Designed miniproteins, single chains, continued (4). Designs and how they scored, part 44

Each design is a single chain, and the fold is of that chain. pLDDT is the mean over its residues in the fold that is shown.

## One batch from the design tools (miniprotein)

Design m13497
Fold by ESMFold2-Fast:
Structure m13497 (fold): chain A 100 residues (1-100)
Amino acid sequence: SAELEKIAEEARKEIEKIFKELKEKHPDIDEEFLEKVEKLYYEMIDAIKNLDFKKLKEYHEELVLLIESQDLTPEQLEYFRQLDQVLGDAVEKVQKLLEE
């Protein structure tokens, strides 16, 4: 679906922007950790696009465990709240599209 592709593309661009700011403002965060979580966010967007909400849940559970393994500050955790908001918005847009 062209509409699903558009929702996924817009979400990927927002995720890319948030990770860029996070890396610029918090260079102290482990690079390997950031690469793993960024990949998981893109995989979650692909799951949303493919209507695979079981994979979305599995990737999100893996993400939570990775975040919990790090000693992140409240300021750093706020970026992950913003990233989760991007996911939530994408899910809502997809659900609205499927109601038609």
Scores: mean pLDDT 88

Design m13498
Fold by ESMFold2-Fast:
Structure m13498 (fold): chain A 66 residues (1-66)
Amino acid sequence: APLPSDEEIEATLLVIQGAIAEKNKDYKTAAEYYERAAELFRDIDPETAEVLQKKAEEYRKKYEEA
């Protein structure tokens, strides 16, 4: 099925938003953006999706420990 490269751009923007939240020590927001990015990357780049999913799990644990 022809999917526009816009999906990959959207997923990349979510990663950038996650990185910004991470820099601001907003681990909840970082986890949410990385989870969304991971979901989009599953069909585009499964290896990147796995990395992002692990980041989301790590940051989720961090804000739950607050």
Scores: mean pLDDT 79

Design m13499
Fold by ESMFold2-Fast:
Structure m13499 (fold): chain A 100 residues (1-100)
Amino acid sequence: SLAELESLLAQLRAAARAAIAEEPALRDTVERIVGLAEELHRLYAAGAPREELRRVADEIAAEVRALHAATPNPSRALRRLEAGVGLLLTAVLPGERFVL
């Protein structure tokens, strides 16, 4: 639901803020992930076609994979950010699988 997606996005923003506070070097990547998540929310709210939602979701997944590759021992905040992305993508595109 849109309300569920809004709640998940708020949680993602909180996790992102915590991750940046603990690892400032990741700011640009984390802010890109949040920006893409906000775009995904806007497209979902506007009733955009599944193909557009999938395109943005794939971009988010690619950014999270890059973040994961750069952080072999992720902080709790970063792990929460990654988990939050997974929940967000599942809420927008139920039944589709993403490698994060």
Scores: mean pLDDT 87

Design m13500
Fold by ESMFold2-Fast:
Structure m13500 (fold): chain A 63 residues (1-63)
Amino acid sequence: GVLRVTWEPEAGEKLERLLAGLVARGEAEVLSGTPTEAIVRTADPEALARRLEEETGARVEFL
């Protein structure tokens, strides 16, 4: 599935590190990104959305 993830600037470093870790493990692929938004492909969009919202307070939309 594909997710749009948006966050406040103060959370950006945490989001970037978390997404980089997921990509390194092959759990996600970042299709596009800005300092406050990323489009992410993942095999388990619901689980990833829950984790991102809980750990960072990011907003997640299913595409």
Scores: mean pLDDT 83

Design m13501
Fold by ESMFold2-Fast:
Structure m13501 (fold): chain A 84 residues (1-84)
Amino acid sequence: MKPISEVPGVVKIHVTEVTIEEEGKPTKTIKVDGVLGIDPEKLAADPQVKSAEIKIEGKKIELVAEVEQEGVKAKVTIKGTLIE
């Protein structure tokens, strides 16, 4: 896994699953079918994003972001495949 700030360029992924782990709430796992464009520089510059990491294994991609808004902490995991 690498910090998102070390990933060059915009990454496009076919998102298949999003997991949201919010403090004080049950874990939510959502099955999705969609395309998401991720700009690593923009994500790293967002003050609500405390950390973001990306893991690429072949065609599989996993993005993990730790966010904090108004004192509430949440961990968001996005899973999918890289679009060529």
Scores: mean pLDDT 73

Design m13502
Fold by ESMFold2-Fast:
Structure m13502 (fold): chain A 92 residues (1-92)
Amino acid sequence: MELTEEEMELARRFFELAKPILEAKGVPKEEIELIESLILSGDATLTKAGVLEALKLIGVPKEKLEELTKLAQTSKDVKEFLEKAIEVVESL
């Protein structure tokens, strides 16, 4: 499933917010590059997987990660998932 242009903009915004936190946490450059490739793939399944992995590595609270994981599994709309993921990162 291909992302819309709006969903791709949200995916880029998420990665821009997540990248400095991942770097500060000492995540290897190669792993950050892999996560970037997943998030910016343009594929909904890969984007969701990359976002969830980034949130896990950032150390987002378990309850928030479980909520986002459930949303990723149940929503057909990637926009809602990405907006919620951005909100979670901005609240850190």
Scores: mean pLDDT 84

Design m13503
Fold by ESMFold2-Fast:
Structure m13503 (fold): chain A 88 residues (1-88)
Amino acid sequence: SAEARSLAEAARALGRAAAATGSEEHVEGVRGVADGAVALGPEAGRLVAEALREQAAEAAADPAAAAVGERLRAIAEETERRVEALEA
């Protein structure tokens, strides 16, 4: 859906900002988008988790952003588990 795609784009933008700034505010923004996506349903949760996996991989390539990349990966993994629970 357009709404699910919009949340995935928001996750990419906030994940990229978190990697660039190290800001807790941006990481909290990522968590908020993930929560909203799971609440919207498995399609949105899956697209956001995929976007966060992508941003975690980009951040992991930069030693300065590696710690944020690890946090983004953890949020993606938690989002994936929450989607699995919705599909069970």
Scores: mean pLDDT 87

Design m13504
Fold by ESMFold2-Fast:
Structure m13504 (fold): chain A 106 residues (1-106)
Amino acid sequence: SEEEKLKYVLANLKKIKDASPKFYEALLKGIKEYDPQLAESLEKGIENFDDLNVPRPTEKWGLEFEELLNKMQEAYINKDEKEFKEITKKLVELLKKHLPQLLEIK
């Protein structure tokens, strides 16, 4: 379950990196402002991640994660820096709540 949750997060972030590299860069910078260790763990995980066919978890947080990513992309496109930072904070809190293993640095 925890490993599947991590794979789901990495798969979605990898899709963003491939489709919208500038948005992905802004997203990682935003996460790094709130939690640099989490940002480093995600970046390292994504660099070595190739399985993009990961199903959404049955728990509500999976849908919440996708909704936050969509809102962040809208804020990024609209150049709404305040909204982008607020949504990034919510994303970081969601990830720390459901994926405590992302805080594990080697």
Scores: mean pLDDT 79

Design m13505
Fold by ESMFold2-Fast:
Structure m13505 (fold): chain A 57 residues (1-57)
Amino acid sequence: SLKEKAKKIIDEMKKHAKEYAERYAQRFNVPLPQSEDEEIEAYGVYKLIEEREKKKK
């Protein structure tokens, strides 16, 4: 059941991505993501922005 295990990991990431997507939207003053794919995308982008900001220090 490799697919079932992967699905659980993805579901956990989706929940985490939702929280990050909300913070990302507030930080950049953009509309909230409307789909799970958009939420995951926002999570990745937000993480890249945080890494860039840390590097700037």
Scores: mean pLDDT 71

Design m13506
Fold by ESMFold2-Fast:
Structure m13506 (fold): chain A 56 residues (1-56)
Amino acid sequence: GRELSPADKAGAFAGGKAYLDALDQGMSITEAARVGAEAAEKAGMSPQAVENLRAA
């Protein structure tokens, strides 16, 4: 495995938080995952890290 950078870690946290918030709002798992991924990228996660997360 790889260690996450601080920015990737912060992005992952923001993405996970957005995902759970979207589920709480009644979004489907697919919609919540999309919202989470976008939030992670906007919070500073690199496109490469987002791609790796999608592959996992």
Scores: mean pLDDT 72

Design m13507
Fold by ESMFold2-Fast:
Structure m13507 (fold): chain A 70 residues (1-70)
Amino acid sequence: IDEYIQRIAKILAESADRETAAKLAVKVSNALLNGDFETAKKIVENSKELTPEAKEEILQIVDEAERKAS
């Protein structure tokens, strides 16, 4: 799970300003660490500050993490 969190944080840092990236990274990381993949996806989908490309990449990583957790 830590590897997926690190990959998501990297995309966020490249796609948004530092403060927004940090806030989103914390929220998504907490959801993933709790196994709450639905909340992680909702956070990403509802983030107006992210580009469609960044959202797609992050959602793909969340889906992969969910499949590996099963």
Scores: mean pLDDT 79

Design m13508
Fold by ESMFold2-Fast:
Structure m13508 (fold): chain A 64 residues (1-64)
Amino acid sequence: MSRDELIQKLNELKKELSKSPNKDDADFWISVIDRVLNNPNVTRGGLEETLRMLQSKLKEEKEK
């Protein structure tokens, strides 16, 4: 996955989190995404790891 695709996926997750009824948790994860996206030194691997972690957590919450 390219860097631009990773940024797109993180922005998609940010939109999904903004719709969450749990605002405190959503705000925390949105702040994590924003820190990663606003860091000019973030590596592609850092973007991939953040995306993987957040996707895993959101999937787990939806499956319960």
Scores: mean pLDDT 75

Design m13509
Fold by ESMFold2-Fast:
Structure m13509 (fold): chain A 100 residues (1-100)
Amino acid sequence: SSSLKETIELMLKISEETERWIAERQVERIIERVRRRLEENPSLSKEEAIELGREEVRRAVDVMNSPDRERILEEGVRRVEEAVERAYEELEERRRKEEE
């Protein structure tokens, strides 16, 4: 066996769970970035924020070239939508309290 093939096999075994974990963490970081963008751009609507998050998830999944990338994309988008809704509510509440 080539050392390259052996290295890839070893990385797959060791990092299989890590790769899934990284994908989930990437979605969380995307949510955090979208939330930050909402703070920086007060004109950004919830729908626009969700679309930005969706594009970020698409880019993150695309670089994986996984056979399950479409499923990961759909799950990631769903998580982003839910989290963006929650983040938007939190930012709106914070903005309202700060203005008072």
Scores: mean pLDDT 72

Design m13510
Fold by ESMFold2-Fast:
Structure m13510 (fold): chain A 120 residues (1-120)
Amino acid sequence: SMEEKFRKLVEEALQLVDQAIEELRKAIENYDDPEKTIKEVEKALELVRQALQAVEEARKISNDPLLDRVVEGLREVIRTLEEAIEAIKNGDFDKAKELLEQAVEGLERIRAELQHLLES
């Protein structure tokens, strides 16, 4: 059913967001190795991009305005993570850490919005 497809897409996006949060927390904790940190952030970025694709597919099934907010939030996190990678490459580690922490906060908010879509 379309309802089952919608639920599966939102559940997939939620799992991908949870995995991205875990990778970013590892990146923040292991900040002494720039090459390892970049790989962890790049993995989180790919997971967020996959979550965005799942939510965009869910928007084809439902016109819930919360889906629009999730899409905008995921796009903002993608931009923040790309800026964090650039900051690490430029040796601006203080800025990179602030951006990674900001991305985690954004993903936690998105996680709550995705949970609300499953419970409503």
Scores: mean pLDDT 90

Design m13511
Fold by ESMFold2-Fast:
Structure m13511 (fold): chain A 116 residues (1-116)
Amino acid sequence: SLEQLKLLREVIEALEAGDVDRAIENTKKLVESAKSLREAVALMRAVVDLAIDLGVPIETIKRIVKAMVDALIEKYPEFKELAEELKKRIDSAKNATDIRKAVDEFAEKVRELEEK
């Protein structure tokens, strides 16, 4: 949507400026703007890929992803256990590739649950 595109641009600008709090605020709004769990997860993946491409420090990427996961749990509490597993994997991630892999595997699990 146009609203989601605007929020995504705000996230990019905040990340380029090193404004982590503004990036977190706008990523939470992106998750809240999603019309389905699948869309929320797709937006989360997009933010992670952008942060990695922009060379954002891993500890900052972890903070952003965990904030998005918290927003996702609030909006979709039925998926809390799966989302908490993702948070644990993000906390243990050693590099950007680990973070991307954790989010990708979470997205696959979400898709699998939708197919049932």
Scores: mean pLDDT 85

Design m13512
Fold by ESMFold2-Fast:
Structure m13512 (fold): chain A 105 residues (1-105)
Amino acid sequence: SMQEEADRLIAELAAAVHDKDYAGALRLARELVELGKKLSPELQLRVAQALMTYGLATAAEAPELLELALEFLKELSPEQQEKVLAELRTRDPEGAAEVEERLKE
């Protein structure tokens, strides 16, 4: 299913980031962005949360991942954007503030 594919790609992205395989992480992030265009709003939210989490974690080493995450988030509804930001504020309030400013670009 598309949900199983999204979950698999998110897990592989997490592993690539852990292994400092930034080329692999960028490839997986691009695959998640393309898959995200076909997903339900609930699954899009989960993909956006994963992309933002790993994009912020790798902003210094692989800034293109955060750029991909922001582009994906910008295509979501304002309601979905706020849900991602609300969740992110709970774990990383400084990262959430940076994302809010960059969404205005």
Scores: mean pLDDT 88

Design m13513
Fold by ESMFold2-Fast:
Structure m13513 (fold): chain A 80 residues (1-80)
Amino acid sequence: SPAERAKAEVEAIFDEMKEIATEALKDDPELLQAALAHLDALRDAVLARMETMSEEEQRALVAALRAALEELKKAKEELE
C-alpha cells in the first residue's frame, strides 16, 4: 500500500541518518548514544503522526525528510 511504502521509506531515511551519526560521532560515544536515542524517538514520533496524515501529506513529509538527509550527506562530505 502507499502507506506501507511511505513507512518503509521513512524507516530507511532514519537508518541512513543513524549510520551518518555513527560515523560522525565514533570518537564521542556519549554523544553518539544520545544522538541515536533522539533519532529513534523522532522516527517513532514521525511514524505515529503519519497514521493520521493524508497520502499527499505523507508524500510531502517523505520528500522533506529526503531533502534533509541529502543536506546532511553534503555537510558530511564538506567536513571530510
Scores: mean pLDDT 86

Design m13514
Fold by ESMFold2-Fast:
Structure m13514 (fold): chain A 68 residues (1-68)
Amino acid sequence: MKTYHLRIVEGGPVDMGEVQSYLNQLPNIRSYALDDNTLEVTVDGVPIENILGMLENMGIKAELVSVE
């Protein structure tokens, strides 16, 4: 299990409902927390590329800050 800590660098503020909809489509998402400039996602076996691709589809550019 891993938590990805992301910083939103372009495209904020974000619609939490859209993020929730996309995250619910991904298997092995355990929890997430979204603010205007940060997203934390706890996953089991989901690569970071899938999370970043989801955000890009919503017009949001994010960068990985840390992995816990």
Scores: mean pLDDT 74

Design m13515
Fold by ESMFold2-Fast:
Structure m13515 (fold): chain A 58 residues (1-58)
Amino acid sequence: GSTLPTAEELGKAAADYAKKQGFTKLPDELVEALRGYARAHGDVDPEKAIKVAEEKLK
């Protein structure tokens, strides 16, 4: 889509994906994917997205 996701939306999506894959914590590959996405699409805080994902995955 043309709309950039917020850090919270990105974090929630990452947590949902990890849960579907059976992970109890964020895999390193997904953490790097979040950082890469934020770097490619400005204004997204990757650290906030990672924190939200970890909290949602609990």
Scores: mean pLDDT 76

Design m13516
Fold by ESMFold2-Fast:
Structure m13516 (fold): chain A 99 residues (1-99)
Amino acid sequence: AEAEREARRARLRAAIEAASEELAEEGERAEELLAAGREEEALELARRLFAELLERAGMPEAAEAVRRGELLKAAAIAHEWLGEEELAEKFRRKAEEEK
């Protein structure tokens, strides 16, 4: 169980690192939009990029939650995927309290 959880965390770290390198240009574009005062477009692009990172990391449900703007739900799914049950439950409760 512990070895399996650590392997899952290692795969997530590697996937995020690889996806971040591929998405570096789009990330730069989001920063340029923010600097130009186009805040809504910058936030939309940033959320889209974050969702793609999660999808490439093997968490399509978390990616879909981010695309819907459900950040606390996305955090709960991500922690559950990492085997961090207590943190996943904490974020699930916070998401329910906000809704």
Scores: mean pLDDT 71

Design m13517
Fold by ESMFold2-Fast:
Structure m13517 (fold): chain A 99 residues (1-99)
Amino acid sequence: SEKEEVAKKIEKDIEATLAAVEEARKRSDEEGRKALAEGIRLLEEYLKKAKELKDKKTLILIAQTAGVLANEAKLLNDEELAKRAEELMEEARKALEEL
């Protein structure tokens, strides 16, 4: 189904985003922070789409990924990115409770 295809694309894009963050972090803390900011931005877009789809699996994946990005931001001492990722995780959890 189209819904299943979109959900699979989001899953693949999230996996690619996590890999990109890890690669950037290996280069420098500054590159890591830039990759994290982009990853959080993409995850915010994915959350909007997952809410439209009302797909429980995708919402769980977004919540879990946001938690990973929040921890990575804390390790890079970026409190603003950590807070943004934690807020995103909370929004995804609330969307799950509405299903």
Scores: mean pLDDT 86

Design m13518
Fold by ESMFold2-Fast:
Structure m13518 (fold): chain A 90 residues (1-90)
Amino acid sequence: TTQELREQTRRAGREALRAAEERYREDPSAEKLLQAVHAAVGAADLLAGYPEKVQTALDLMRSVLEAIRTGSIDEATQTAQNAMMSALGL
């Protein structure tokens, strides 16, 4: 359901923020990553307000989380920035 997808989107966003905070604690150069992930989570939460866009918001949050887990700080930062822009229609 749309509500289940919104809950999954919020969960993925919380996990992405936690992962970014953990990387920042280990490496201060990840400050821009943490800022970008905060912006991407906010933008995706707004996008998830539209029933037809909830799946897109979830996919964006999952992409950001995966990039933080598997990529470099620079790659994860770029992925988060791109996700924010996509969610805002930029």
Scores: mean pLDDT 89

Design m13519
Fold by ESMFold2-Fast:
Structure m13519 (fold): chain A 102 residues (1-102)
Amino acid sequence: SAAWAALSPELLRALSEQMNRVLAVITETSAEAAALGQEALSLLMGAAFALAGVSPADMEAYLATLTPEQQAAFREGYELALAGHSLEEVAELAIERVRAAL
């Protein structure tokens, strides 16, 4: 999609690294924690899209493929990045939420 083209190779690599970090934590937990994985990854995707400079309007087609819960997580991640949070900080938040739900 056009929104993915906005991600630089460097940002895409950083996103991949943080997504793998979140996935490692999720795979070490229960099925209930695994169910939260898509929301946790959506939070990271939102932050990455904000860091890439993708506007909310340009990502609506992508958001339409997500559940309401995933859309909310994506928008939260987007706003956290706009507020100055790094991908690593957003990943820490995602990991904490997954662990707290256990």
Scores: mean pLDDT 80

Design m13520
Fold by ESMFold2-Fast:
Structure m13520 (fold): chain A 82 residues (1-82)
Amino acid sequence: EKEKEELREKARETVEQDFEVALSTLPDTPEGRREALARTEAALEEFERVASSKARTPEEKERLEIIVEAAREKLEELRATL
């Protein structure tokens, strides 16, 4: 339970950091915020694709699912702020 919570928290923090970094390189406009979100989403999709190709055991797949689920939840929260 605690290990799962730590994985979720780390995943959410990573998504937020990626979004803030993207925002810092884009114009401070609604279009810039939407582009930052799109880049963050694309980065998560690439991470999932690469990580899933390396996950061989049920435990590794379960950990990946926890990470991706938490990251997607944070991404949807960010989308709601646009």
Scores: mean pLDDT 84

Design m13521
Fold by ESMFold2-Fast:
Structure m13521 (fold): chain A 95 residues (1-95)
Amino acid sequence: MEKLKLYLEGLKRGSEALKKVIDEAKKNNDVELLERGKEKFEESSKPLLEEAKKIVEENPEDEELKKIYEEMEELYEKTLSEADEVIEELKAKQE
């Protein structure tokens, strides 16, 4: 349980860090900064999601672990979606 909660907290920190990069990229019209920030978020977050999935698969009766994993998946997808929308907006402004 504690390990999965630490993974969720790590993902939350990564999401907040990327949101700050989104704000800075919007302010400076810096699409490359945001693309790099997204890449770093993916690289740091994928291992956490993979390990969390294994823990849930090994503990199929634990509903709390499933809920934490679902929260992690939703946060990951939402964060990437928000970054992708801003990347498209910034690219459109540069064309």
Scores: mean pLDDT 85

Design m13522
Fold by ESMFold2-Fast:
Structure m13522 (fold): chain A 65 residues (1-65)
Amino acid sequence: SKEDRFKEKAYEIAKKYGIPLTLEEIKAMSFDELLTKMRQLAKSLEEIAEFGTDLAKAKEEIDAE
């Protein structure tokens, strides 16, 4: 599904920023829960802005399929 593909891209983004979330945890979360959790685990506001941009781009690519 599009949701599963987005969750897989979100997992790669989490790995890129060193955020310790597993794919299973990400798949169990809603989009809002995922954003909240990633923000809690982020080290800086700059990092939040960067992965926020990456997540938005991933969602746009999936929605365009």
Scores: mean pLDDT 79

Design m13523
Fold by ESMFold2-Fast:
Structure m13523 (fold): chain A 89 residues (1-89)
Amino acid sequence: SMDEALAEIEDLLGKAALALHLGAEDTARRYFERLRELLTEVLGDEELARKLVEEAWRRLSAAKDSSMEEIARVVAELVERIREAIEEA
């Protein structure tokens, strides 16, 4: 279901964000790879999935040294952005 997919997306984004915050770049990369696979399946569009993952990486990398509250805010905004993309697909 969409709700189950969004929960998994949020979990993957949160784990990637925490990995980036801790300097575990290889771990973060694996979570973004899983996110790309999930988004490709949910959207049926590999190009859109890639663009959304690139946006998530860019935004979370920019916020990686921020407070945990700010990182959580960025994760929530990315989940909303991805939800909108799924609704438009």
Scores: mean pLDDT 88

Design m13524
Fold by ESMFold2-Fast:
Structure m13524 (fold): chain A 71 residues (1-71)
Amino acid sequence: SEAEERQKMGRRYQLLLQGAVEQAKLIAQGNVDEARAVLVGMQTEADLVDGSDAQAQAAGRQAQADLLAAL
């Protein structure tokens, strides 16, 4: 439904915000490599919001899983 799609998009935006906070935290702690991984995950999620094919969607799901594992 349209409501379910809006909720799904809201979840992705929430993940991007959480990722931004964790990236700043990791940079402050000197964990540059981990901070870069978070940035890559955020960029992949943003690309999915613009609309994409099945390959990009699969990549975004993997990046989301990796980002959540890093948090």
Scores: mean pLDDT 62

Design m13525
Fold by ESMFold2-Fast:
Structure m13525 (fold): chain A 107 residues (1-107)
Amino acid sequence: MKVVLLYPTKETNPFLDEVEKLLEKHGIEVSKIDILKRPGDIIKEIKNLKPDLIIHATSIIKQIVPDFVKEIEKLGIPVLDIDDLILEGISTPQKIVEKVIKILNEL
């Protein structure tokens, strides 16, 4: 199974780095895409990678506009916002990874 993680790849984010590391430990292939690229270039990379799930965090990536999320959803790929999980009390990298694995197993 393959997931795409959307964030500013030139900046270190220890929380997202731990999420990536834990997903890879569970045998999930993680591809990182720089959200600071043009929307059309991001969409092309997603189409080429053919991921099972796209993960982002709106609080970390304030440049994700609702229209861009809708364009990603038109690809028929599920989209997960980590901020929605944090609001539900799923606030550690370990718990987020458990939720991601559950979602992927239900696809």
Scores: mean pLDDT 76

Design m13526
Fold by ESMFold2-Fast:
Structure m13526 (fold): chain A 87 residues (1-87)
Amino acid sequence: MYQELVEKEKEAIEKGDLEELKEIAEKRRIYFFSKNPTEAPSPDPEYQEKMRKAKSPEEAAEIELEMVHKVMEEVEEWLRKRREERL
């Protein structure tokens, strides 16, 4: 399931589907909260390292929110770049 979300995220990024990317980010957040966060894999090595160092559920939740915000920021940057390419 989580690996399927990663694959769909890559496809949505390539297609520039912002709404799909927002849904994937929310599903990823829900998935992480429904699992033991310290065992949940992440495609981002920085995020994986932070999660492994988490000492409490509160810390893990904060790290996940940070990751979600980073993904949204990267998506906005990617969309901005794609708009420039259309000019």
Scores: mean pLDDT 59

Design m13527
Fold by ESMFold2-Fast:
Structure m13527 (fold): chain A 94 residues (1-94)
Amino acid sequence: SRLDEIKAAANELEKIAVGLYLKMEEGVPISDEEAAALRARAEAAAKVLDPETAARVLGIFDRMLEAAKARDLAAFLAAARELSRVLDETIAAA
């Protein structure tokens, strides 16, 4: 169903966020190649969303990824919370 597709996309995006958080906690640097691969995964997941929501989600994801690369935990957590809120709103509206 469409709702199941949106939930799967939300789960994939949150799985990426958790992976980034763990890398920051472990002090593992995020390479440009890895960042590009994660961005491509996020874009693929967001394709099930309407174009405006996909753009919003990917904009938040880009800020989250930049914060992770900069090892800015406060900025990362702020972006991750915003991402979860938008995904929850998207699921509720489906």
Scores: mean pLDDT 88

Design m13528
Fold by ESMFold2-Fast:
Structure m13528 (fold): chain A 57 residues (1-57)
Amino acid sequence: MSEEARKIGEEAGRRAYEAGYSGSLAGVAGGVQAHKTTGASIGEGARAGGEAVKELA
């Protein structure tokens, strides 16, 4: 995954978590956003989003 895809996944994950979504849903949101924006795999984006949420939790 590129640096850009990771940042997008982390940002989307953080936003979902701040909106009250669970860590799992925040991770999925990160994966979907990274995939749509950079073409990265959903799994890699979800991992980045999940890791960002764990940092906050």
Scores: mean pLDDT 72

Design m13529
Fold by ESMFold2-Fast:
Structure m13529 (fold): chain A 62 residues (1-62)
Amino acid sequence: GYSDALSRAADELYPGNGLLKQELVDIAKQNSRPEDIINKLREAGFSDELIELVEKRLREVG
């Protein structure tokens, strides 16, 4: 699901940052649509690199 996709993105880009991982997972749980997840990441000030990786991982969720 989207929470797993965001968890994996956090582990790939920021290994060992459990607080960041939890924040990303919480955003995924609170937003049912990929577009809303991406908008929340932009609003929260996350890097373009993280947002691009998340977009890629969200597209892999069937």
Scores: mean pLDDT 83

Design m13530
Fold by ESMFold2-Fast:
Structure m13530 (fold): chain A 89 residues (1-89)
Amino acid sequence: TETKIITVEMEPQASNIASALVKVPAGNEVKVIFEPEDDRWTNFSAFTVRKTPEHDTIGVTAQFKSEEQHEEAVKEGKKLTVTVEVTTP
């Protein structure tokens, strides 16, 4: 059993969300770990966007607790680190 760790940085975007797409080999178990260093982040979500025989595409999203905190995070250049663990059976 091998576990590959992929680190993704999500930047604040319009509409108070941050999002990223992660492509992983098909047939593996995927665990998504959100690593907020700032408590302004909320509504963490990970979901399969597309599934093919060759690969799966995982969408990850997070929101800010308020519009004002979103504007502050954008000004500070804040990013949310997400760790994606891909385990081959």
Scores: mean pLDDT 75

